# Designs tried in a protein design run: designed miniproteins, single chains. Part 26

Each design is a single chain, and the fold is of that chain. pLDDT is the mean over its residues in the fold that is shown.

## One batch from the design tools (miniprotein)

Design m876
Fold by ESMFold2-Fast:
Structure m876 (fold): chain A 82 residues (1-82)
Amino acid sequence: MSENEKKAIELLKKARDYLNQGKLDEAKSYIEQAIEYLKKGEKTPERIRAINLLEKALKFLDEGNVEQALHYIDLAIKLLEK
């Protein structure tokens, strides 16, 4: 696992913690940072799919759908973890 992927996973786990606390703006910031780290690394199919899942999570947060956002974050973490 690359350093960019490790950092993205760390940021996504923090985003999940903030969502569980109802802190949507903080969670959104951490998801956006995770996407930036994934974009800095090598373009693998796994990483591209993770970015797409996280962009969907951000859309669900904009709609106030925290449960769907969490599901998409969890899918992205699972894709990045071996």
Scores: mean pLDDT 85

Design m877
Fold by ESMFold2-Fast:
Structure m877 (fold): chain A 111 residues (1-111)
Amino acid sequence: DLTEKSVENLYEMKEEIAKALKEAKEKGDEERIEVILEAMAALVVAGKLTIEEIEELVKKVKEGASKEEINKIEMEAGVVHLALAVQASFGDTSKLDEVLETKEKLKEKLL
């Protein structure tokens, strides 16, 4: 499944995702911040990371992500978002709702 592969790819990029959040915050790019937080939330919902582990990754970041790293993160996050939206369109909103709830918790802790 494309969703499982994209979640695994995001997990492999977890340090770059933390760096991408730093870059987006420094630029005031609100749309990019939303995409990055949703990617982090998807990793939590998939059981790959805890919120506490994400906080630790963000705390350890010393530099922003490259444009290439950010583009790759946005592509993988987009695939996950599309898969969740398709599930919701067929009446299963449970995973999308959990991701959006987790994203709001991450906003409170990271912003």
Scores: mean pLDDT 84

Design m878
Fold by ESMFold2-Fast:
Structure m878 (fold): chain A 81 residues (1-81)
Amino acid sequence: SDEELRELIEKIREAYEAGDKETAFELAKELNRLLMERRGVPQERIEESLKRLEELFEEDPDLAVRLVLGEAEDVERYLES
């Protein structure tokens, strides 16, 4: 539901602002998974996308968190529309 997405976006922002990048990233992966499910993306492709996000987080945590936070902001704007 839209309420579920909004709740995740709020939790991502709270974790990020608190400096808890690991929690922010885990919540952002869940948001990305739900968003892909709503778009009808097959489960195998969702799993592949999440693995790539995990790899990015290992290589560059700041970039990974910023990218998923940007996606969360885009979703938030869509829900406000």
Scores: mean pLDDT 76

Design m879
Fold by ESMFold2-Fast:
Structure m879 (fold): chain A 59 residues (1-59)
Amino acid sequence: HMKERLQRMVDAARKAAEQAKKLAEIYKSKGNTEKADFYERMAKVAEELAKLAEEALKS
């Protein structure tokens, strides 16, 4: 069912965003601003993906 697939996508994207945020904090603490910025951007992409999948679930 499509809704089940969308729910799994939301769950996966949220987990990916959480992991990316943790990696960003780790690299920021090490002074690696380039990698910290990269993972911050990845977290935002994952959050937007989750938002889009949630919008699809509402239809």
Scores: mean pLDDT 83

Design m880
Fold by ESMFold2-Fast:
Structure m880 (fold): chain A 113 residues (1-113)
Amino acid sequence: SAAALARAGEIGREAGAELARRLGLSPEVARAAEFIGEKFGEEQARKGVDLSSLSEAERLVLVLHEILRLAGVDAEVVEEDGELAVVVSPSLPADAGLGLDDLVLRAYAALQA
């Protein structure tokens, strides 16, 4: 239903906003992360996946993984010192020089295309 999609989008947007806050993203890039989260939430709901059944930490990890996927970066989720972390594949060129802000903007551009 439209209401279910709107709710899923809101949950995804909130996860994107919290991720942006924790990563210290700039305000413009934080809005991009919120939008990616919203669209991710809507897509998951269309596939029958309920993000509200997951913890906040799990939602953040999924949104971060989606951002990296859209940006063309291979990554895995690991637990380090009791915190969830994302490890970028060693195959990523060291000279890519991309910060987190750049990766989010790349993901946003891919989603808009």
Scores: mean pLDDT 78

Design m881
Fold by ESMFold2-Fast:
Structure m881 (fold): chain A 75 residues (1-75)
Amino acid sequence: MSKAQLDYEVTLALATMAAEIARRYLDTMSPQDLRDTIAFFDKLIAKAEAAGAQDGVERLRKVREELERRLEELE
């Protein structure tokens, strides 16, 4: 396996896990937790884009939209 393939697979796995965990706890997050999580997702999206993990980018962006929608509901 090439280093690029390994970096892709690891990044995709991390993106998938982060998205699943955020969705699981979405309803229990405070407004501040939501803002902190959105900032964290922005950093993960940048890393996924750098690794060429487009499927990971799409998953993270979708969950980020869900986080922003939840934040708007609470404000």
Scores: mean pLDDT 82

Design m882
Fold by ESMFold2-Fast:
Structure m882 (fold): chain A 93 residues (1-93)
Amino acid sequence: MEEVRRWIEEQIERLEQLKREIEDLIANNADPSQILDKAQQLIALAQQAIQWIQQQIADSRLGPELMPLAQRLIEVAQQAIDFANQTIAAIKA
């Protein structure tokens, strides 16, 4: 299951990179529309990652060695959604 491991690791990295980009935009007082766009992209990516990995778990396609990594992806993705929603709320306040 090296392909699945690489995909999960890639998704975690992409979520963390996009979160850092949003944090940098906020720190630099970037245009709210840019921050909103990136936050929406983060939510979409995180939701897609959760949906796919939960389907793999439901279909029993993951070996026991990948379950901790799959749970980590769900955790990171959920935290990313929470961060993005807080960011969007702050912009619209």
Scores: mean pLDDT 85

Design m883
Fold by ESMFold2-Fast:
Structure m883 (fold): chain A 74 residues (1-74)
Amino acid sequence: AAAQEAIRAAGEAALRRAGVSEETLEVARLVGRIIRRIGDELQRILDQGLPDEEVARRMAELNAEALAELKAFE
């Protein structure tokens, strides 16, 4: 948890130094949150020892949710 926050903070600081806008940083934050959520949920699925078919279904659901969230961001 703390490691992800540190990576995000370092990345944002580097982008600000490069002159990236706050609007672009907000998009980067959204994408970062989606990636972290997918990673955390995938780890949870793997920890449950589900069959490959169930894992594939869960991954498809996560991808659909991520796509919907990205489409909602204008």
Scores: mean pLDDT 71

Design m884
Fold by ESMFold2-Fast:
Structure m884 (fold): chain A 64 residues (1-64)
Amino acid sequence: MAKGVEEAVARGEKARVYTIEVNEAIKKLEEKGHTVDLDELAEISRLAAEGYSAEEITEKILEK
C-alpha cells in the first residue's frame, strides 16, 4: 500500500513545527537586539528544516 497521503500529512505536520521553530528563533534574536536580514532568514529556515530547535538556531546565528 502506497503511503502517499500519510506522507503528505506528515510533511504538513513537519512544516507546521518548522514554522513555529523559525518564528521562535526570530523572536529570540529580536529580544537580544539582533536584526534578521534576508540572508539570515534563509539560514534560519534551512536550519529549522534540518531539525534544529529555535534555541540552537539562535545560537548558530549569534555565533556568526
Scores: mean pLDDT 71

Design m885
Fold by ESMFold2-Fast:
Order: structure tokens, then C-alpha cells, then sequence
Structure m885 (fold): chain A 62 residues (1-62)
């Protein structure tokens, strides 16, 4: 059996493209494309943290 991938839970802590690629088993390019679509949809934000691009949910309710 394969564990379901919960993208929202992974994003809640802040995740890099590399970390998400490793968690999902996707290539870094495919993961980047997925994240770019989520950003365009307004679901995910890109931030630079300590010089690294990290992705977060675009609207974190409290």
C-alpha cells in the first residue's frame, strides 16, 4: 500500500521544491510545475527564507 500524499499538511510547515519532490517521488521539475500552478490558483505562496525558496499555504487561517 502507498501512503496518501497530503499536500496541505506538507505545506503547513513550509516546504522547498526539493523536499516536496522527495516526499512525492516526483522529479524536481514536475514538483516545481505543480507548485507554480498552485501559486497561480492562489493556494500557495512562494517565500524566500534564509536565501532558500520555500512554499507555504497562501491563506493560513489562525
Amino acid sequence: YTKPIDLRSLLAKGITTRELAEATGMSESATRALLDREVAAGLVERRVVDGETVYFPSAAAR
Scores: mean pLDDT 70

Design m886
Fold by ESMFold2-Fast:
Structure m886 (fold): chain A 94 residues (1-94)
Amino acid sequence: AAPVKITSVELDRPEVRVGEALRLTVTVTPASQPVKLEVYVDGELVAEADLPAGSTTFRVAVEARRPGRHTVTVKLTSADGKETSEASVEVRVL
């Protein structure tokens, strides 16, 4: 009875400089099956992880490459491909 769902996406810092790490903490509902997590910056895939069943937290670091406002999107897909969850957060790169 556990839906695949992202409950939060948090940035360690809302603003970073070019060359610094964007550190994300992603919290998910514990799924009954393994889930695939994908991280996108402005629609470009930058990180992937396979999470075992029952995972609740994932941390990822991505390099800030371009100044400006960027959208970080996290997508979670169940192992059977039938359930998906998506959340986005904005970051400013100075």
Scores: mean pLDDT 81

Design m887
Fold by ESMFold2-Fast:
Parts: C-alpha cells; structure tokens; sequence
Structure m887 (fold): chain A 105 residues (1-105)
C-alpha cells in the first residue's frame, strides 16, 4: 500500500513539474481518487476533488491542491499512521512542484 501511494504521488509530482496547470490539476485529482480508494475512504476523495475543482474555478489552483492534499494526508494518518510520514513527504513534494510551475508562468 505504501509503495503504491508513493508511486501515485511521484507520478502526480512529475505532471505538476512538467505539465500545464490544467494537466497538473487533473493529475492531482486522479492521485486523490486513487489514494482514497486504496484507503477505503471514498468520501474524503470526493470532497477533496470538489474542493480542488472549486478553488481552480476561482483561480486559486495552488490553494485548492494544498487543501486537497492536506485532506488526503489526514485520511492516510487516520487509516494507516505507519505510512503517514512518507505519504506526507510526497504530498508536500507535489504541492511544491505545482507552486514552482505557477511561479514559472
């Protein structure tokens, strides 16, 4: 489970660094869905995707991504605290990659 979560987040971070803003938002939404499905916490996944979509529509994509990833971090910590530290590290990497992408525009 830890390995799969790390792989999903590394793929999202790659798109956040090299893709368009739209591609990065979609990659984060997909990562959120996949991780919360692995955790059996679909409700958190649906809410996190909604928060991200609403923030993106308002022009606050970075804040939306940070909020969605924080919700996922909490779900990991609640469901599987043993992998929470590594997951939080990778979640933070995705947010940093996206922030750098926006700053480069």
Amino acid sequence: KEKKIVEILEEAAEVARNGTVEEAVEAVKEAVRKITELLGDLETGEEAVKVLEEAYEEGDALEGIKAALSMVAYAVKKTDPEIAEKAEEKLAEVARAFGARLAAE
Scores: mean pLDDT 81

Design m888
Fold by ESMFold2-Fast:
Structure m888 (fold): chain A 70 residues (1-70)
Amino acid sequence: SEREELRQRIDELRKRVLELKEKETDPDKKASLDSLLEGLDYVRKQLDAGAPLERVRAAIDNLEDLLEQV
């Protein structure tokens, strides 16, 4: 289902952020990665609460773009 696809995308992004955070030594970049983790947790809660799929997808796309800038 589309909801399962979005859950998987959130879980995969969270895993990527955690792997980057483990290797990161720059405190500013660590803070950015922590903010991304908070954003992913928020989006996951919204998805589980039945938020519109288009809104969840847009939020995931935005978080992916932010990760590429770290």
Scores: mean pLDDT 88

Design m889
Fold by ESMFold2-Fast:
Structure m889 (fold): chain A 67 residues (1-67)
Amino acid sequence: MVLEEYKVNGNELKVEEVEDGRPYYRITIKKKDANGKEVTYEIRLPADLPEEERQKLIEDAKKFLEK
């Protein structure tokens, strides 16, 4: 299930709740590096992570997209 999508400066962030065996949150980041090459990052967070900590990580990732 997609929880959030954010797009800025041609870069993209997607947050998904994944129920493949043990539940977890997947953050997918598509961003161009310093050489203009598109790089995809995937971060997995435990489903039991406090919501406030999850929101902080998402906000930090959004700041990363704006660079």
Scores: mean pLDDT 78

Design m890
Fold by ESMFold2-Fast:
Structure m890 (fold): chain A 75 residues (1-75)
Amino acid sequence: SMEDIEKEFDKLLEEFEKEVRRLVASGATDLEITFLKNRYLLKLEEFAKKHGVSKEFLDKKYIEFGKRVNEIRKA
């Protein structure tokens, strides 16, 4: 269901956030954070393909992931 799909995307976002926070706390470079982001964007694309998610929904999730990185970096 769409509700289950949204829940799985939220799980991916939470996992991504934890990894970004860990990297930032350890003094990781911008390149290391970019590599992590690229890995999760690939996971998002694979998940979207598996579940037949609309491009509009996927694009919104890409924006959410980018915002989360920026938010963590500013803190």
Scores: mean pLDDT 82

Design m891
Fold by ESMFold2-Fast:
Structure m891 (fold): chain A 70 residues (1-70)
Amino acid sequence: ATRQITLRNRVPSDDELAALETAFNVTLTRDGNVVTITGTDDNVARAARALFYMDVLGLSLDDAIDLAKQ
């Protein structure tokens, strides 16, 4: 699956994107505020939730990853 997320409040750093790719086994590409997520349906959904938690709820990278994996 492939999904695009438009970030409103916070754009992850390259290190944070790499951590998300490793945590969810997805490929992330960024163009400005748009992140494209490619992977399995479940992995894409989890990565998208982690990005939402960081962008909208202001969670740290580690907290967003932990919550999205549940």
Scores: mean pLDDT 84

Design m892
Fold by ESMFold2-Fast:
Structure m892 (fold): chain A 84 residues (1-84)
Amino acid sequence: SMSERLREALEKGDLETVEELIKEAEKEFEKLLATLDEKTAEEYRKKFERMVEMAREFARAAAEKGYEAAMEELREYIAASPPI
């Protein structure tokens, strides 16, 4: 699946594969958004943009210091995120 391919790319620190998978995810997400009402589509687009940014930052960290260290940073980031 796409999720499995993304995980494998992240584990390898393969930034090129991550970018290709992000492009494919963006195409599929745009198709999904086209089926939603305008307000919901705008909210989902904003959330997707944040997820893409996090994925790119994570991929860079994984490439630089390894997947395990990148996962630890991500966990700390999530734990430190302000609650709603």
Scores: mean pLDDT 76

Design m893
Fold by ESMFold2-Fast:
Structure m893 (fold): chain A 84 residues (1-84)
Amino acid sequence: SAADEIEKAKAEAVKKIDEITDEVLAKVKDPSKQALIEQARDRTIALIDAIADWGIANNDPELAKKKLEEIVKEWEAWAKEVIA
């Protein structure tokens, strides 16, 4: 179903965000900066949840998956800048 497809894409997006976040946190030694990164991750996960819920409610798995992929790419780009 569309809902199953969106839930799978959501789970994959969350997994990728968590993996990237763990790599960033391993390189960041400042506790205040670690807290900000964790807060940013939590906000990003909340946005992923909202997009998945929207996609299910509107029966639009294609747009939902596209938006989830965009969020992961934006997080990857941000992570590269933070650890550069």
Scores: mean pLDDT 86

Design m894
Fold by ESMFold2-Fast:
Structure m894 (fold): chain A 70 residues (1-70)
Amino acid sequence: ALEEALALAREAARIAEAAGNEEATQYADKGGVYLALGRVDAAREYARKLEELGMEEAARLVFEGADLVE
């Protein structure tokens, strides 16, 4: 479950990088760090920040990662 969650966070960061959005890339990276620490609520906070930036797909992946770790 953790390895799959981290793969989802890495894909979210890849999507943000491909879009040229440095802020979104940082949020996806933070989401992955908090997933690795088991801090699911913090990871979801970064997923919400991705949604606020219009990065719907990246946000969805981080939310899915959080659901897998919980």
Scores: mean pLDDT 86

Design m895
Fold by ESMFold2-Fast:
Structure m895 (fold): chain A 76 residues (1-76)
Amino acid sequence: MQVKLSNVKGSGDTITGEVSVDGALVSAVAKDGSNLRSAISKDGKFTITGLTPGTTYLVTASDGKTVDTVEVTTSS
């Protein structure tokens, strides 16, 4: 079964969203390859903090077998 990201939103320095599995590694990297941050999903959700506002991030979830990727922009 492929891991799925849903309801991924950026606000200020934070990205939140949902993942179809618990224990997935969720990473966010700015579109230029800078400022990599990560979190582990829990109860079908994740939160990544310490990001730059007004910046587009590539968010990738991985369960070690499959990956899903979305783009999200943090609010200024």
Scores: mean pLDDT 82

Design m896
Fold by ESMFold2-Fast:
Structure m896 (fold): chain A 84 residues (1-84)
Amino acid sequence: MEEEEREREKGLEELKEELLKKAKSEEEKELVEKLVELERRLDELLRKDEEESTEELRKEIQKILEEIAEVKKKFAELLKEHRK
């Protein structure tokens, strides 16, 4: 399981580094940190889903994925606005 977890961490870590290089404001940095925290929670729920796949767990996972998507969109929008 570490291999799959590590692959996700690598992608997230590289994305975080890329985004942090572009982040110029505290708000943008906060969004990056929130994104990482949400991804950590997602990993925990995915581990649980491997043990028992329930509709409730799937709904919770989808809610977190939605929050992640919203944070990513807001971050991208702020980056575009700060670029002159």
Scores: mean pLDDT 73

Design m897
Fold by ESMFold2-Fast:
Structure m897 (fold): chain A 78 residues (1-78)
Amino acid sequence: MERDLLLALAEIALGIEKTHAKSPDEKKVAEYLSQAVDALEAGDFDTAAEYFEKGAELSKDPQLKNLLKRLAEEARRL
């Protein structure tokens, strides 16, 4: 996946989570996504992958969990 596309998908996921997060766990997932986006913008792809993985582990939404696992894998390929 191209870096700019990965960043765009991560920013979209962050925006959705920030808007819909109601529980402390959901807010923590949004916080991890924010840290992953910051790391991607800094070019620290390994750190971005770690934050995507932390978000995936905490997320109870199967679709978001699978998306974040894929974003982590793609970040490590950059």
Scores: mean pLDDT 82

Design m898
Fold by ESMFold2-Fast:
Structure m898 (fold): chain A 80 residues (1-80)
Amino acid sequence: SLEEEKRRRLLGEGLRRTADIAINAVLNGPTTPEEMYALETVLELARKYSKERHEEIIKAMNESPEKAAEVIRKFVEELL
């Protein structure tokens, strides 16, 4: 339905915006409550929907912020 399509599109836009904030937090270190909340939200979503992606993000955060950013982006795209 149009309602389902609109809901999916808006949720997708919201998730992408949250991911962008989380990615910035990973690359530069979280400095605001919004950045910390976005990062925690993405990690919780990964833990719930993809244990493999969650483990990849945590490992990448320890190895390279740039890799963590890429894995977060990929995970969010896979959710949509």
Scores: mean pLDDT 84

Design m899
Fold by ESMFold2-Fast:
Structure m899 (fold): chain A 62 residues (1-62)
Amino acid sequence: DDAIQRTADSLRESGIDVTAEELRDVLSGKLSQGELGKKIGLSRGTVGLILTAIQHDKLLRE
């Protein structure tokens, strides 16, 4: 359940100003990948890869 928080923390350490809540909002459909990408300076495709990594991490750590 910490996959989203760990991803947000890792991105912040890399200089990307994103919160775990914003990542959760994209995963739940409250925020689009394009909207998050514009806010944090990443492409829509890169945001999609981050979300896929979170989903795979959750499955792997089941």
Scores: mean pLDDT 76

Design m900
Fold by ESMFold2-Fast:
Structure m900 (fold): chain A 102 residues (1-102)
Amino acid sequence: EVEKAKKKVLDLTEKAIELAKEALKKDKSVEEYLKEAIELAEEAKKNVEKGTPKDLEDAAEQLRAAAAYLEEAARKSKSVEEILLEAAKLLAEAYKLVLEVL
């Protein structure tokens, strides 16, 4: 169960990163927010892979922060709002799994 949850967290986070990169190609006005979100999400993946309690706490904080950056970007860009809200939702699901299962 823990291994399945870990894989799901990594898959959700990777999907969110892909959506953020897609949004970045469509609208450069929110580039700063998207780059920050992508960096935090990539760091969260590394911490989930390490899997110590401290690394998982760091991953949870990074996933939450990344989702917040995506939500701010969505508020600032109508053209990529839908994509970024989907990405933020995936990171929120990953965050919940890290807290509840990992």
Scores: mean pLDDT 87

Design m901
Fold by ESMFold2-Fast:
Structure m901 (fold): chain A 54 residues (1-54)
Amino acid sequence: SELVESIAKVLKRYFEEHPDAQLAPHLRVDKPVSDLTDEDVRELAEKILDIQNS
């Protein structure tokens, strides 16, 4: 949970600075990066952490 929150904070800051950033297809939600909610970013962080732990 702490790792997910840390990753989510880093991702959110990056997306705010780079609103046109592209996500890898397998990590993409069906919306642009600028429309990602805090919940979407947390889910993305969970997917990234899960991939690293797999």
Scores: mean pLDDT 69

Design m902
Fold by ESMFold2-Fast:
Structure m902 (fold): chain A 66 residues (1-66)
Amino acid sequence: AATVDIAPAYERLRREDPALWQELGDAIAAATSPEERAAVLRGYADKIPDPEVRATFRRLAEVAAA
């Protein structure tokens, strides 16, 4: 798929780990390039304990890097 719907995974992360959700949001807002955004998404995905949310963020990072 050309796009990834991240909204459900983002909301789930917010409920389960609001501190990590806030850090991810701040890091994405600070990213100024697609490569920088992809690096942020990859790095934070590895910190997400929920395997479903983690997989969604990894897929989004791959799309952002393309």
Scores: mean pLDDT 73

Design m903
Fold by ESMFold2-Fast:
Structure m903 (fold): chain A 101 residues (1-101)
Amino acid sequence: SHFDRMARRRRQRVDQLVNDLVSNSQRIDDMINRIFDLINRHTVGRQQSVMSLSDDQQRQIIRHAAVQIGVPRPVVDRMIDDYGDDIINRINSRINQSISS
């Protein structure tokens, strides 16, 4: 149907944007650093509590932070669904480095 074609076109655009982000190490690193900075500013003195949250809760926080830094919601949702474990690990690594210094 017409709506099925429109949905596929939107999905293809989102897939292209996600692929552009994840295939460019500088863009994904910049995004992760900005997400980390935002989380760190809102959790000063409580970074450990973020790492103790469930995977689903951490994904929720990361989705919220990524949207706040200007990444479109559908791009964030797709990226977290496909690459969320890597993104969570990178952010938790940055948190661990900041609290161990």
Scores: mean pLDDT 72

Design m904
Fold by ESMFold2-Fast:
Structure m904 (fold): chain A 83 residues (1-83)
Amino acid sequence: SKVEEIVRRLIELINELVNEDDLEKRRKLVEEIEKLLEELEKLAKEGYTKEIDYVGSRLLLESLDVNQEKREERLKRLEEWEK
């Protein structure tokens, strides 16, 4: 569904933002997140609120493992910066 595509992309972009150190790339990620949030708001007004809640909850649970993997990559990046 369009709701699932938007929510999945939002979770991916937020995870990328947490692990991104480049200011210009962070700015572009924030702009993309804002655009997707506007699309999600339109869908909520069209009556997709329950689907958004269900899909959001499911994908957040799925993303916990991805966040753990990206946390390890972030720690490795920080170690490289300290050197």
Scores: mean pLDDT 71

Design m905
Fold by ESMFold2-Fast:
Structure m905 (fold): chain A 68 residues (1-68)
Amino acid sequence: MLSPEEFEKRLKELEDEALRAYALEDVAALQRVLGEIEKLKEVAPESMKETVQKVIEGVRAALARLKA
């Protein structure tokens, strides 16, 4: 199980990838990043569960906008 510090670092890396994919309108890359964040949620420390859920919701909203 990842420590909260390791989890936060990995989540931030995925958030940065999602922002880049969204700016480039790269739907495939954004879908991949969403999948990685969802997998990361399965191993999330209790203290990080709300934070990762908010990130997932943000990426899903970005993906919906690109698909529209």
Scores: mean pLDDT 81

Design m906
Fold by ESMFold2-Fast:
Structure m906 (fold): chain A 90 residues (1-90)
Amino acid sequence: AAAEAEKLAELYLKKAEAIELALTDGELAAEIAKKDPEVLKALEELVGELERLGAELADEPLEVQERRALELVERRIEELRAKAEEARAA
């Protein structure tokens, strides 16, 4: 049913938008996460991935660590937006 596909697409877009917001306004992203458990979960999962990446790159220059962290965040946003489009196309 179209309604189920649209709801799933909206969920993925909401998660992507929350991550984008966290890059520009972390305080506002945290306030939204307090009211939305799906947003909280998405941000917690991203933080866990960033912490693992930081541990793996601990001996690398700060510039390399920052670049790799940004690439991880950008990839997650793109993946979530792609899943939203796939949900609508199904």
Scores: mean pLDDT 81

Design m907
Fold by ESMFold2-Fast:
Structure m907 (fold): chain A 76 residues (1-76)
Amino acid sequence: STPAEIKAQEELGLKSAKVAAEIGLDEELREEARKAAELLKKMGASEEIIKAVEEAAKNGEVKPDEEKRKIIEKFK
């Protein structure tokens, strides 16, 4: 992978984590997000992406499907 490809993947990951934090994750996906945040810390990922994934893991309220659609559209 080129440095530009790595940066693009990090930006996509950050955007995805922000969307997940807004829409909410169920308990199983929150557990996966917690594990992902720990892995990112071990890999030396940026503090920004780690914080975004940790925020996604904190939101216990899953938005209704209609609200999820609106949130996803906002991040497009």
Scores: mean pLDDT 73

Design m908
Fold by ESMFold2-Fast:
Structure m908 (fold): chain A 77 residues (1-77)
Amino acid sequence: MTVGELARKLVETAKEGGLSDAQAAHIVGTAVGLALEGKSPEEVGEEAKKLAKEYGMSEEDAEKVGKLAKELAEKIN
């Protein structure tokens, strides 16, 4: 997947998990920003998962968001 395809899939997954457009955009923006700052894919994935859980996603859905954020960071770095 391209970076753009991963970002889109992350937004779709967050919204399917019950998040608003603004909350999904915040998670994507955070993942991209941290990756561009040189944070490890593991750190990016964990931060995205934490944000998803804080916004009320289930553990299972938050894990999916974290995995996609990690893959996104791996493509950027």
Scores: mean pLDDT 85

Design m909
Fold by ESMFold2-Fast:
Structure m909 (fold): chain A 66 residues (1-66)
Amino acid sequence: MERERRRAEARRRRDLAEFTRQKDTLEVEVDPSVRLPEDLRRELLEVIEGMRRNGGRVTGVPVFSD
């Protein structure tokens, strides 16, 4: 898979978060070999934390290693 495509998909995190919000759960899957933009990576972690704090279900927590 191309890194550009993976980055584009990461930028669609907002759409994914909105879609998952409708299901009252968040499933996150990230390829550890792909470096997400710092902005999206940070926002993704904040969304995960927010979902957990608001009683949502979160699975597949990604591991971001720089």
Scores: mean pLDDT 58

Design m910
Fold by ESMFold2-Fast:
Structure m910 (fold): chain A 103 residues (1-103)
Amino acid sequence: DELLEKLKAEIRALFEAQDRPDLGAAALQLLDGVADSVKDEKEEKRKEILELVHGLIVALLEGDREAALRYAGELLKLEGKEVTEENKEELIDIFRLALDNIV
């Protein structure tokens, strides 16, 4: 998967440059898990999910709350869910818990 390998390379480069390869490893593991969970989706939807999840993971690890809320909202919209502050926070909590359990 060309997109997945590109997104993984961007994560590695970003967190190696920050001297935080531990965060990069957690992000890569979570992104691989998401990629496997959406493997049966249509290619266009799968690519959109992977790009938004990549953005959400990076935003969460960098502490960019505004970016994290934007990516969470777009993911909810893509999945046909209601875009509320509560639903965005719940999605952020799910990803944050997943990252904490990998690290």
Scores: mean pLDDT 83

Design m911
Fold by ESMFold2-Fast:
Structure m911 (fold): chain A 81 residues (1-81)
Amino acid sequence: MKELEEREKALLEEAKALVEAKALTPEKAAALEAELTAVVREYVDSLVAAGELSEAEGEALLAEATARAAASLAKALAAAA
């Protein structure tokens, strides 16, 4: 979780920097969301493969993390508009 949280924070900080520069576009927000979703999926898949999470627990964690990231990026994009 900690490494995942750090990677999520790094992507959200990148989004914040783009908002402050008024450079966050829907295209860039979508790219950041896709990258973050891929990172979360890889991490969850590795935990399931290692037996640390069940497949159902992994899917629930992925859904929660993805929804949280999407909401944060949507809020940042709305603030940039």
Scores: mean pLDDT 74

